# Ledger of designs, part 13: designed miniproteins, single chains, continued (4)

Each design is a single chain, and the fold is of that chain. pLDDT is the mean over its residues in the fold that is shown.

## One batch from the design tools (miniprotein)

Design m12422
Fold by ESMFold2-Fast:
Structure m12422 (fold): chain A 72 residues (1-72)
Amino acid sequence: MEELRAEIEAALAHYLALIDAAKTREELERLLDFLRRARDWVLAHRDELPQEVVDLLLRALDEAIAAAEEKL
């Protein structure tokens, strides 16, 4: 569980860095579309994943989505 948490936090940090580095609206819109699709995938498969993993993924995705939306 701690390893999975660390991997999710590392992935979040990576996407936050991509959002911060994005120079164009098109880059931000592409990242936002990807993140929203990832969130939809987690919700569609929530019954196939442990609830703890679902909660952790949704929290990270919501943080990344909020960062992208704030920069738009």
Scores: mean pLDDT 83

Design m12423
Fold by ESMFold2-Fast:
Structure m12423 (fold): chain A 63 residues (1-63)
Amino acid sequence: SEETVKKLLMEVLGISELTAEHLVKKYNLNKSSILSLSSGELSKLLGVNKSLASEIKKRVKEL
């Protein structure tokens, strides 16, 4: 769900709820869309390092 992905982004990236909500809506982030992206693609999309992108993918897979 959007709420679950939003909370996960807040926890992994240390960002505010408003920033996480903006990213989820802007990029249509959900379990399927995140898992369809490589860690490198997700890294570029979010402007984060590959390690954080990999952590997001790992945690999303378990949702």
Scores: mean pLDDT 83

Design m12424
Fold by ESMFold2-Fast:
Structure m12424 (fold): chain A 73 residues (1-73)
Amino acid sequence: TLPTTAEALLAAARDAIRRAEAALAAGDVQSATRHLEEAELYLKAVMARFGDDPAAVAEAQALGRRVGALAAQ
């Protein structure tokens, strides 16, 4: 079940990104990919449900750019 608030979705996305960074540092590309996919799911939920919240959208876009940078490694 997805979190119901923008804050909780963004917190879940940040946690998924931290797990992806830890997995990349350990050389575990499969786990990193799974965590980045989880982060993308949470960020898409922010855009779909809270698209009218400029602060939430700006944070989701910034985190989305971070996900893209990590996926390119």
Scores: mean pLDDT 88

Design m12425
Fold by ESMFold2-Fast:
Structure m12425 (fold): chain A 80 residues (1-80)
Amino acid sequence: SVPDVKVKDLNGKEVPLEKLVLRAMIAALMGDKETAKEYMKRIEEALKGDPLAKYVLYNLAYLAGDFETAKKYRDEIKKM
């Protein structure tokens, strides 16, 4: 599971990281790629260096149709 970490949302409010992951997933599924990308950036910063972050970000990039970013995270996971 994603670590219990608080991160600022797009409006500057602190929220649990799991809530940001859900918001990113919803944005990706709705085709809002820019919002999904901004949440993914905040998730990456919050979990910097955490191997679990790469799995989350890989799935979010794939759902958003950002296959270049998804491939990048997939290749990083394979090196672990």
Scores: mean pLDDT 77

Design m12426
Fold by ESMFold2-Fast:
Structure m12426 (fold): chain A 59 residues (1-59)
Amino acid sequence: SAEEEALRASVEAGIALYSKSASYSEEKRQQALEILEEGLRRGEPRRVIMARVEAVLSG
């Protein structure tokens, strides 16, 4: 769906933004993608998925 595509694009943009941070890691990238996949599978709201993705990437 267009909404799912937009969410995937938002997560990808977030990963790209944080990829230049000294605290970034491949493990954080994988966790962010796992959160996205699991959230979509469970039908979680976009704002909840994005908040959890940002918490992982910024932590």
Scores: mean pLDDT 85

Design m12427
Fold by ESMFold2-Fast:
Structure m12427 (fold): chain A 74 residues (1-74)
Amino acid sequence: SADEELAREVQKRLEALGDQLSAAMDAGDIDAVKAVLREMRRLVEELAARSTDPAVRQYARQLAAQLEKQIAEL
């Protein structure tokens, strides 16, 4: 379905950002870490906005809130 395709596309992009996050953390670059976390949050917010599955929307909103908290704590 379109929702399954959207979820898979977002997951692949989050995995790529996870690699960038690891590199930024290894470099000790807090500004780069924040930038990657903001990109991850935007992708998850896009999933929450575009998915028609209520469970996916709820999970995505919770993950976005967790990412926002992590950014604020840096």
Scores: mean pLDDT 85

Design m12428
Fold by ESMFold2-Fast:
Structure m12428 (fold): chain A 96 residues (1-96)
Amino acid sequence: AAEAEEIRALLARENAPQAARYRKLLDELIKNNNNPEAIKAAEEAREYGREKGLPEAVVELLAGLAYKVEVYKDEEEKKEFWEFMRRQAEEVVALL
């Protein structure tokens, strides 16, 4: 449909600026609370998102969310987040 093509064009146009914005937000979080385990979780989320062929903006958003989950959530919430993320990544890849 024409709407799907317009959405893809918008995502392509906004991808690089949004990725840069999310990277900057994560860098600011790391500067304020340097947690090596949370940094590792963010890197693992980037690797996962790139392996699944997700748009760079989504990859950087997932990295920031993984950082926050590792710093601020208990083990059960972390597990639920990673399961949710994997399902969402598969759905996004199916749309591409």
Scores: mean pLDDT 73

Design m12429
Fold by ESMFold2-Fast:
Structure m12429 (fold): chain A 109 residues (1-109)
Amino acid sequence: MLAGVTITVKAKDAAELEEKVKKALEILEKYADEIEAVVVSYNPASAAAVKAAEELAERLRKLGIPTMVQGSAGLPANTVVIGVVAREDAARKIAEEARAAGLEVDDGS
């Protein structure tokens, strides 16, 4: 059974964004075999968000995860939204680890 998890990475600057996106990536890498798809959304006007989103998408694709990258002008600068579709148990663990890492998580709760 599949479930969705949305991780919203918000940062004050490019360095914090890169650190937080790296934490999200480390969590997703642990469950790569259980992830069906990822959608990465960012504001195209934010150079830091573009770079972080592109680097994240490239790494996820190298893990064999189908990853779509999309611009969303409505998102704040230095913000990346990671939508994950995974097997239910993996989605739950991803949500728990992301919250423990201090990331904003919406899992439909």
Scores: mean pLDDT 85

Design m12430
Fold by ESMFold2-Fast:
Structure m12430 (fold): chain A 78 residues (1-78)
Amino acid sequence: MSAAEKLREAAERFKELLDKSSPEEQKVLEQIAQDVVDETKKKWEDSGKKLSMDEMAELAAELLREKLKEFEEKKKKE
């Protein structure tokens, strides 16, 4: 329901966007996924490795949603 559902919803949105994207845009989306992983790890380390799996899942979902929004905004500006 909470964090796991949010992460699933964000992942489904990512996959839908990936399906509608060109091969070049797909590479950008793959980089976004990697950035989400890296940023989540950084926040976990910054917390003294005290974040729960639930908290990390919620952070990852929020970061993914934010970066996907930036990706869509970039496409509209071009």
Scores: mean pLDDT 78

Design m12431
Fold by ESMFold2-Fast:
Structure m12431 (fold): chain A 86 residues (1-86)
Amino acid sequence: SDAAISQQIGDAAVQTLRDLGKDDVAERVRQAAQQAIAQGWSTDQVVATILRVLGQAVSEGKLTLEQYEKAVEAIIAAREAAGLPG
């Protein structure tokens, strides 16, 4: 099941955003990830949904490119920890 891996990836992104003081973006990511997981989406689809939310936050000026990159790095690290390619 992809659900446990997807949850770990989502949690890593959310925690990174919270550590950066971006609680609103973190909550958007958490909701998007939970909805995708609840719908039975694959881990790749969950990651794509998280990246879409992060990209929208950058476009809205709510997240800097540097903060976006830190969130992406957390996703890559969580994927690698789960035995997936980065």
Scores: mean pLDDT 88

Design m12432
Fold by ESMFold2-Fast:
Structure m12432 (fold): chain A 63 residues (1-63)
Amino acid sequence: MELNLPEELQKEVEEFVELYKTDREAAFKWLREKLGLPEDTPFDEIVAKYARYIIEKEKEYKK
């Protein structure tokens, strides 16, 4: 089984990736704000929470 992200979600992920390439600090700050995570959330946890966020958003778009 494969995950096909909606265009809007794909664009959001691409924006994060581009931000991460230019300013990792800003990229993680953006993710923390988007996910409602504390400032001191470790990178591993941010990645895990973002994966969950993507799954939830995919479900919303594919109702």
Scores: mean pLDDT 72

Design m12433
Fold by ESMFold2-Fast:
Structure m12433 (fold): chain A 81 residues (1-81)
Amino acid sequence: MSTAERVMAALEARLSPEDAARVRELQARIDALSEQLLASTDEKEKQKLRDEMLALTRERHRVLAASGVTAAEVHDLMVAA
């Protein structure tokens, strides 16, 4: 299990089932865009993919924050994983 998977599993345990499903969906989309970014040779496409990944990361943070998970708690989980 990767560090990211461990962090996500710990966060999901603190979320409602609906918010956990949303976080999983957002993470899967970020992972797919990351693969596309690594495969891309077009700088305009790379920038678009980076912008989309940033937007999804911000949305994930909003879902976590709405569930009472703070940035400090996310950091602590990353350090522990």
Scores: mean pLDDT 74

Design m12434
Fold by ESMFold2-Fast:
Structure m12434 (fold): chain A 65 residues (1-65)
Amino acid sequence: VTKEVGTNILTMGIAYEAGAFVLSVLEDGVIEIGTLPSPEDQERAREAAREIERITGVEVRVRVL
């Protein structure tokens, strides 16, 4: 399926800071969340990773900080 995306890699990340998610842009397609994230935080990060992957075609991973 064709998406409205550029050919260059511009990825997004989710940073977990002081108990809140902060959406950030990362070059390598990594979503970073804080240590001891809640199950809800982990699900949100995975959903965001799939959405970004669908849009950009770049493999995205979730990393706990």
Scores: mean pLDDT 50

Design m12435
Fold by ESMFold2-Fast:
Structure m12435 (fold): chain A 70 residues (1-70)
Amino acid sequence: SPGTERLKEAIRQAAQRMVDDGVLSEEQAQRVVEVVTRALDAGLPPDLSFLTPEQLEAFEDALGEALREL
């Protein structure tokens, strides 16, 4: 759906911003995108336990900003 595609794009943008800001490595960002998009397609909550609490908070903030820009 258009809403799902918008959310997937926002997830990719948020992960890239976190790499640019030095909060995530490229490998961590790729894993975030894969885990979150797979969970979204399955209708399940994403398992982001591999992130620190600070990284998780930063991702939630970046995702909210990306969604406002799209």
Scores: mean pLDDT 85

Design m12436
Fold by ESMFold2-Fast:
Structure m12436 (fold): chain A 82 residues (1-82)
Amino acid sequence: SSLAEQARKLTQQGISAALKGDVEAAEQKAKELVELLGERGREIADLIIQAGKAAAEGNISKAIGLSLRAIGLILDLEKELG
């Protein structure tokens, strides 16, 4: 669905910003995701923001782990929307 495509794109953009340590860009994408998805978007958004903060602190392993959890949640949501 178009909703699932938009949610995936926002999640990918948020994770990309997060892994670069760009917390501000990650927070902007997280906000857009919450506006699109509601409660499920909030959980994914929180993981993206936490990943960005971890990356900015130099904890890349933690940032990757949090990003993988966000990917898991968006994939589950895409199945629910299809």
Scores: mean pLDDT 87

Design m12437
Fold by ESMFold2-Fast:
Structure m12437 (fold): chain A 90 residues (1-90)
Amino acid sequence: MLSKEELLEQIDRLMERVRRHMERGEDPRKAILNMMTELNYDLLFASEENRKEALKYLIEKLREMLPELDKESQEFAEKVIKLLEEEYKR
């Protein structure tokens, strides 16, 4: 089972990877989707408490990134945030 520390470090690494892809002119939406795919696998092996903490942390990190995104990518990221908030409330 993945620890809270390992999950938060993984989120930080994946978020940095998204920013690097954006700096290279890649589609931020595709970078975010790839991050979500990798993280969803890790979240399957987390405890409910650690999963909720990871979701909360990811939501905060995505919100911090919103001003760096173009309008269409912001709308996409806001939809992702909404889905994560709905999952957190379960």
Scores: mean pLDDT 82

Design m12438
Fold by ESMFold2-Fast:
Structure m12438 (fold): chain A 92 residues (1-92)
Amino acid sequence: MSKEEIIELLEEHAERLRELVERETDREVRLILGLVAWEFRYLAENVEKMSEEEIKESLKRIIDYLESVIPQLPPEAQALLREIIEELKKAY
C-alpha cells in the first residue's frame, strides 16, 4: 500500500470514528473512540516523514491497542473497530 493510500485509509477511519463519537452517550466510550480517532489523525500527519518499517510498526501498535479496547465497547463500536483492524492489516 502506498503512503497516500495509508493516509486516505487513516483519515477515512478517523472520520467514521468521529461520527460515532458524536452519537455516543457513554462518556468513557466517547473518550476511548476519541483517542483512537486522534491516533489515526496523528499517524496520517506523520506518514510522509516515516520509513516503511516505522509505518508497519505504528500500524501494528494501533491494531494491538484497538484489540485491547474492543471488550470495553458497545456492539456497534466493537463491529466498527473490528472492520478497521481488518482493513489496517491489509496495509502491511
Scores: mean pLDDT 82

Design m12439
Fold by ESMFold2-Fast:
Structure m12439 (fold): chain A 94 residues (1-94)
Amino acid sequence: MEKQEDAAETLGRVAYAAGKTLKSEEDRERAAEIAYEMVENKETGELLKKAILSKSKEETLEYARKAVEIDPERSLELVFVVTVAAAAQIFELK
């Protein structure tokens, strides 16, 4: 339980930081779409999209927790996906 909660918090913090770094709503939506497309499980992808687009840290953490609960073994992969999607928008890598 504790290790899964740590993974969910890490994912949520990374998703929140990504969303906060992206200055426009269009960039946030694009990053969310890229994260969704990168994930094989589309239910997890939809939760990552919601986490990135969330306006509050608490809401982002809730969606991150749900994503990790679906596939806890892939939690580090989800952190990587969010990081890459955000970086692509920050550095205008289209």
Scores: mean pLDDT 78

Design m12440
Fold by ESMFold2-Fast:
Structure m12440 (fold): chain A 96 residues (1-96)
Amino acid sequence: AREEEIRELARRGLEQVLGNRLLEALREAGREELARELAQLIRDGKISFEEFLERAREVLGEEEVERLRRESGRELIEALRREGLEELARAVEELL
């Protein structure tokens, strides 16, 4: 169904925005080598996004990861709405 396709696109969009923010936060925390390793593992499909999140939580802490998740979601929603992609923006809101 179209609704399932939109939900999958919303999830992938969130994972991309959040993933980029988490990698940047790891670099800012002085973990540049870990950020590089995790970026390569996710690109090669050798770890799931959930495993990536677990590794990020170990370094940044649960509170910081949750903050970045909410900020990433909000940023994506605002960007999608500017492009008139309201249905996709609502699907992203449902994931937060």
Scores: mean pLDDT 85

Design m12441
Fold by ESMFold2-Fast:
Structure m12441 (fold): chain A 77 residues (1-77)
Amino acid sequence: EKKKKIEEARKLLEQAESALKNGDFDTAKQYIEEAAKLLGIEIKIDLSNLSDEEKKRVFEAVIEALKRYIEEQEKKL
């Protein structure tokens, strides 16, 4: 059911934001990728050549984009 997947994705993004605030980039990446998968979005994040500051900016941008997508999907329910 799409509504349940949207609710779970939102919770995963909240957990990703918490992990990111704690500097846990690996955990933040896992939550973001799982949230995207629940939303039917294919996303792959490559962090291999990024500084910690660049990683934080990438994750913040991806979380914001996924939250915006959730809002657009909720308008259709």
Scores: mean pLDDT 80

Design m12442
Fold by ESMFold2-Fast:
Structure m12442 (fold): chain A 69 residues (1-69)
Amino acid sequence: GPTEAGKYAGQAALDASGSFEAWSSAMAGHYTGALEKGPEGFKEAARSGASIHGQKARDAAYEGALKGA
């Protein structure tokens, strides 16, 4: 569900980048995406939110969201 998708995306972004900012951005992106586009929005919002913290964080957040959704 949305909470689990956010947790997986955040943790994956943190693990890939070592950045708490990447974790926060991935989680915030999940919740914002859910409000705008429902479940499909979660993956893209997490990916977008983590992207400013580097490619690894971006890709990890997207994969984490897929596992939690």
Scores: mean pLDDT 64

Design m12443
Fold by ESMFold2-Fast:
Structure m12443 (fold): chain A 73 residues (1-73)
Amino acid sequence: WEEAIRASVDREQALKDGEESLKKAIEYAKKGDFNMAASYAVASALHYTLAGELDKAREAIREVDKAVEEAKK
């Protein structure tokens, strides 16, 4: 049972890290720092993938791309 509990905690931490990285990516995109935005977008997608949330990983990349496009406008 310890293994299942630890795996669950790791998954929840990965989800939190993914969400925080996504927020940072969008923040940097709005500031015009597209290199940092891309870096955090990749980090967010990686964390969501580790959490088993592939749909969230894809959505994170799309959200950052949209924020970059809006910042360039």
Scores: mean pLDDT 79

Design m12444
Fold by ESMFold2-Fast:
Structure m12444 (fold): chain A 61 residues (1-61)
Amino acid sequence: TKLANDLISQALIAKANKDFDAAISLLNQAQAIAEANKDSILIANINSLKAQVLAAKAAAD
């Protein structure tokens, strides 16, 4: 969906700026939309991005 994709794009920008908490929040919102739409591919992509953000946050701390 357009809204879920817009949230993912915002999350990637937040991740690039090392605003990891904002990135996770945006990915959680995108995840909820993807789950409501039963978009398995998008859910898998969001979960992968979320794991990458959490790993980057841990490495930065």
Scores: mean pLDDT 84

Design m12445
Fold by ESMFold2-Fast:
Parts: C-alpha cells; sequence; structure tokens
Structure m12445 (fold): chain A 72 residues (1-72)
C-alpha cells in the first residue's frame, strides 16, 4: 500500500508538472505583455492566468499533503 501511494503521488506530480510549466510560462509572458503595454486587456489576462496558477498550486499542495498523511 505505501509503495502504491508513492507511485500514485509520483504519477500525479508527473501529470501536473507539464501543466504547471505551461501556466508559469503563460503568466511570465502575460507579465511581459503588461510591462510593454499595460492595457486593461493585458492586465485582465495576467489576472486570470495568476488565478489559474494559484488554483493549480493549491491543488498540487493539497494532493501532496494527502499522500504524505496517507504515508505517515
Amino acid sequence: MKEELEALMKEGESAIAPGMEILESQVEAAREAVRRNPSEENRKKLERLEKLLEQAKKVKDGMIKKFEEALA
């Protein structure tokens, strides 16, 4: 069971990692867009992407915590 939980945790991290990298890249691109042209449209896009990244981090952290609790 412990080995199965560790495998699921690793699989979950591997599945999330590409999505997190894409979101982080998009947030950085949106920040640069705001720096070059601080339009309301660019600012709203950055805000949406930052909220998505925050949500994704909370989901990842919550999943890791649950696996750590199950492995303890």
Scores: mean pLDDT 75

Design m12446
Fold by ESMFold2-Fast:
Structure m12446 (fold): chain A 75 residues (1-75)
Amino acid sequence: SMGQQVVQEGQDLLKTAADPKASKEVQQQALDKAIQLGQKLIDIGKKNSSQDLIQLGEKLIAEAEKIRAEIEKKE
């Protein structure tokens, strides 16, 4: 389903962002895309009154921010 594809896309972006073999530029681009996807899920959830989609988007953004903080601590 489209919902399963979007969840997989978000998970793949988080894996790329956390990949120690990826360059910082690639990690940052993956973080930006994950945050954008999370915001899109929140917007769609609000439009369709879907609390599940809102929570999914919020969790994706929170995980991306957590990964970003861990990258910044290693600098």
Scores: mean pLDDT 82

Design m12447
Fold by ESMFold2-Fast:
Structure m12447 (fold): chain A 90 residues (1-90)
Amino acid sequence: MRIVRARVFIAVEGVYREVELEGTLDEVIDQIVELTVKLVRETGAERATLAVSFDESVTDEEIEEARKRIEQKLKELGLDVEVMESEKLK
């Protein structure tokens, strides 16, 4: 089981959050979704922008898959969230 690091930027109307996450890729994806849902609901915002950076151990293919999974999970929860492509953590 591989532990990855991610840095997440979440922007909703009037609020900006930066969070560092560590865990398996699946755990990190689930944490990103949970944090985004919580922030959107707490602010009453209709939309959010999300940017995610993964460490160098995560492949470009894994990053694209993770981005799609995050977008799909948020869409299934009825949230309109823009997920931006991010550079790998140095």
Scores: mean pLDDT 77

Design m12448
Fold by ESMFold2-Fast:
Structure m12448 (fold): chain A 87 residues (1-87)
Amino acid sequence: TAAEARERLRAAVRAGAAKLGFSEAEIEAVLAALEAGFENASEERLAEAIARANALAEEEKAAGRGISLELAQALAEAMGNALALAL
């Protein structure tokens, strides 16, 4: 079901954020971005989230550091939006 797909993605995002060393408050911020992606799904919002994630990823690569909270939130929003549009 759509609910089962969303719950599996929530679990995967939580586990991924924890592995990146994010705090519990930061993990909740990433999950909030995922939920925003589920609720506000549109092709325009997906394109905006992907563009933001790409810009942040290039900045992180240039800085030589790992995934920022902002990049994790942009990725989660894009994933939530993409899943909602696919269901």
Scores: mean pLDDT 86

Design m12449
Fold by ESMFold2-Fast:
Structure m12449 (fold): chain A 74 residues (1-74)
Amino acid sequence: VPSVEELAAALAAQPGVDAATARALAELYHRNGLNVSGAEMRAVLEAAGYSPAEAARLVRLADRAIVRTVLLSA
């Protein structure tokens, strides 16, 4: 499993993702592993105060970044 720091760096490299948001998503993935769903990620982000539109955008960016980071850390 990639580290929180590796995931956060990969997420922060995506356009429109700030460092704090990248870290929050990295911590969520680190806790739940590869089985985290987009709906589950959206629900956690919305509960944390993100708008539904922001949560949806972040989930799309995170999904691609997380998959790439997992493959590079294998």
Scores: mean pLDDT 68

Design m12450
Fold by ESMFold2-Fast:
Structure m12450 (fold): chain A 74 residues (1-74)
Amino acid sequence: SPQEVFEREARRWENLLRARESLLSPEQRETFRQLIELIRAGDVAGVRELVESIEDPEVRRMASHLLARLEQAL
């Protein structure tokens, strides 16, 4: 179900943020927090808008893959 995919992705990103807290820049941490909040809200449009605003290529790539998985679940 879409709900199960969103819950799984939110948990994955929460775990990633916790595991990498000390290795991430303040900007990357903020982006991770915003992504988690949007996933928890079920806001796919918000995730898309945030992905388009990400300047870090690696974080953008990860978030783009997340967006694709969320959209595939709908």
Scores: mean pLDDT 83

Design m12451
Fold by ESMFold2-Fast:
Structure m12451 (fold): chain A 91 residues (1-91)
Amino acid sequence: MEALRKRLAELQDRLNELAERYLAATDREEQERLLKEVVRVAAEIARLYAEMGQEDRAQIVLDDMRQFADQLESEGLTEVAAFARELIAEL
């Protein structure tokens, strides 16, 4: 349990780092790479919440990921949106 909580905190810190890097990124390739990493980290957070028995929080993360994928597709980031949907399907 302690190891899972520590991992969750590390992943939450990673999301903050990725968000800052995304806002600073000026080239599209780097932005798309960072968004794929955001999706990977979010998927891992959802898995950890489920492993910790926090199914309600896992479901919130999954719903947020679905909304994020829809937003990415509407913005023309179809490859990143498809990647997000693949990860959601594996959860």
Scores: mean pLDDT 85

Design m12452
Fold by ESMFold2-Fast:
Structure m12452 (fold): chain A 90 residues (1-90)
Amino acid sequence: MAKKVIAESQFIIDAINIAEQSGLQNISPSELLPPEKQESVRQLVGGLIAQGQRIAAEQGEEAAKAWLASVPAEAEKRITEARKALEEAA
């Protein structure tokens, strides 16, 4: 029981950490970004957490970990493209 609870908490932390390391610091609330952009960041992180938990429930924690490991590369690409668009607008 405790092991699974720790794994779920760790997954949430890992998802947030991936978002931070992928450059979402430039889109964080501390930057006082428009609400629409702040909401997009929250939805992205929330979606990753929810999807990972569903995979863990259906296929087990190892499958969720494998999926999470594949997500950073794709997420980083999409976030980089979004940042580029924001930089041109700024």
Scores: mean pLDDT 54

Design m12453
Fold by ESMFold2-Fast:
Structure m12453 (fold): chain A 69 residues (1-69)
Amino acid sequence: GPPPAVPPGQRLRVEVRLTVTRDGRVIRELRHRGVLDSQGRPLEPEVDFPPPPPGSTVTSEVRSEWEPV
């Protein structure tokens, strides 16, 4: 969906944790921290995430916190 609306004078700090599991084992974990500007655009370069192996499952957890700019 569209990025969340950001209040003026604040930015949204987001932390995304992706865990890739296969056959009940964790084979990959990615932790990404990003900041969105007032237009909901990332302030840091995009991080390439390699595609998960066939037969794996991906779980995601997203946490967000507002901070002043």
Scores: mean pLDDT 65

Design m12454
Fold by ESMFold2-Fast:
Structure m12454 (fold): chain A 80 residues (1-80)
Amino acid sequence: MTEDEAVDAVKKEAKSKGLPDGLADALGNAVITLLDSGLSPEQAVDIAVDAVDEASKVTDEDDAIDIAGDVLSKKALELS
């Protein structure tokens, strides 16, 4: 999986789960940050998709952003 494929897959998943375009784009960009941290594309996608899934469970956009950020930070720390 390429970086572009990983970013696009995460953005598509976020949009399919009903997340706002801004959050979907932010989650796609988070994949790039995870890859730069030394994770594989598969690991970066798995973490970002977990963040998408948790964010999609809440109705409030600000809560979704906070939850997505928390999932990304926690999972990235576990793999560092």
Scores: mean pLDDT 79

Design m12455
Fold by ESMFold2-Fast:
Structure m12455 (fold): chain A 78 residues (1-78)
Amino acid sequence: MSPRERELALLLRVEGVGEELAERLLAHFGSVPALLTLLGLSEEDFVARLQEVPGVGPELARRIRVGLLRLAEELLAR
């Protein structure tokens, strides 16, 4: 798999993230590691950054945050 296909596969594990949203997240933030660094922000700042992506409202941004926290825990355990 290409690096992009691997990053898309990781984002698809996040509840509420489909293929189109995963593509938009990677286009806007560049990479999964870049998205994971946003977890260091306050919840308010994280939600604001995610809302820069078309189709992401505040409720979806909060769900994505929870899913990325789970993904970060899995990646740190490996």
Scores: mean pLDDT 82

Design m12456
Fold by ESMFold2-Fast:
Structure m12456 (fold): chain A 77 residues (1-77)
Amino acid sequence: SMREIALKHIEETEKMFEENKDKLSPQEAKEIQQLLDEARKIIEDPNASTKQLLMAMLYIISASSQVFVAETKAQKE
């Protein structure tokens, strides 16, 4: 289901976020956490529509992108 796909993606993004926490500023970490919290709130709503779950996916993609940028910026070679 779309909810299962969204849940899998948020779990993977949360893992990436935790693994890269040392490479993030406090402000960047807070912004990423807020995106993940909003996405999880939608996913955990049993009345969430497919459209709302797709919006949650956009929040997850935004969070994932920010973690990726921070990880890439930390790589010197």
Scores: mean pLDDT 83

Design m12457
Fold by ESMFold2-Fast:
Structure m12457 (fold): chain A 63 residues (1-63)
Amino acid sequence: SMAERERLFNETLELAREAGASEEALENLKRLYESGVLTPEDLRALRELIEEDPYLGIGLMKM
């Protein structure tokens, strides 16, 4: 659902921020979310990756 996608996005964004993601990386994640390319499954996978390996997860958010 759209509500679930928004919740997952907000959770992932906060997790990335807490893990030390730069404002540039956070802005890039926001742009990808707003463009509609990120599925709920993509957001869950990114959240799990940030939890397991913050360096790699945040790296994927960079341009």
Scores: mean pLDDT 82

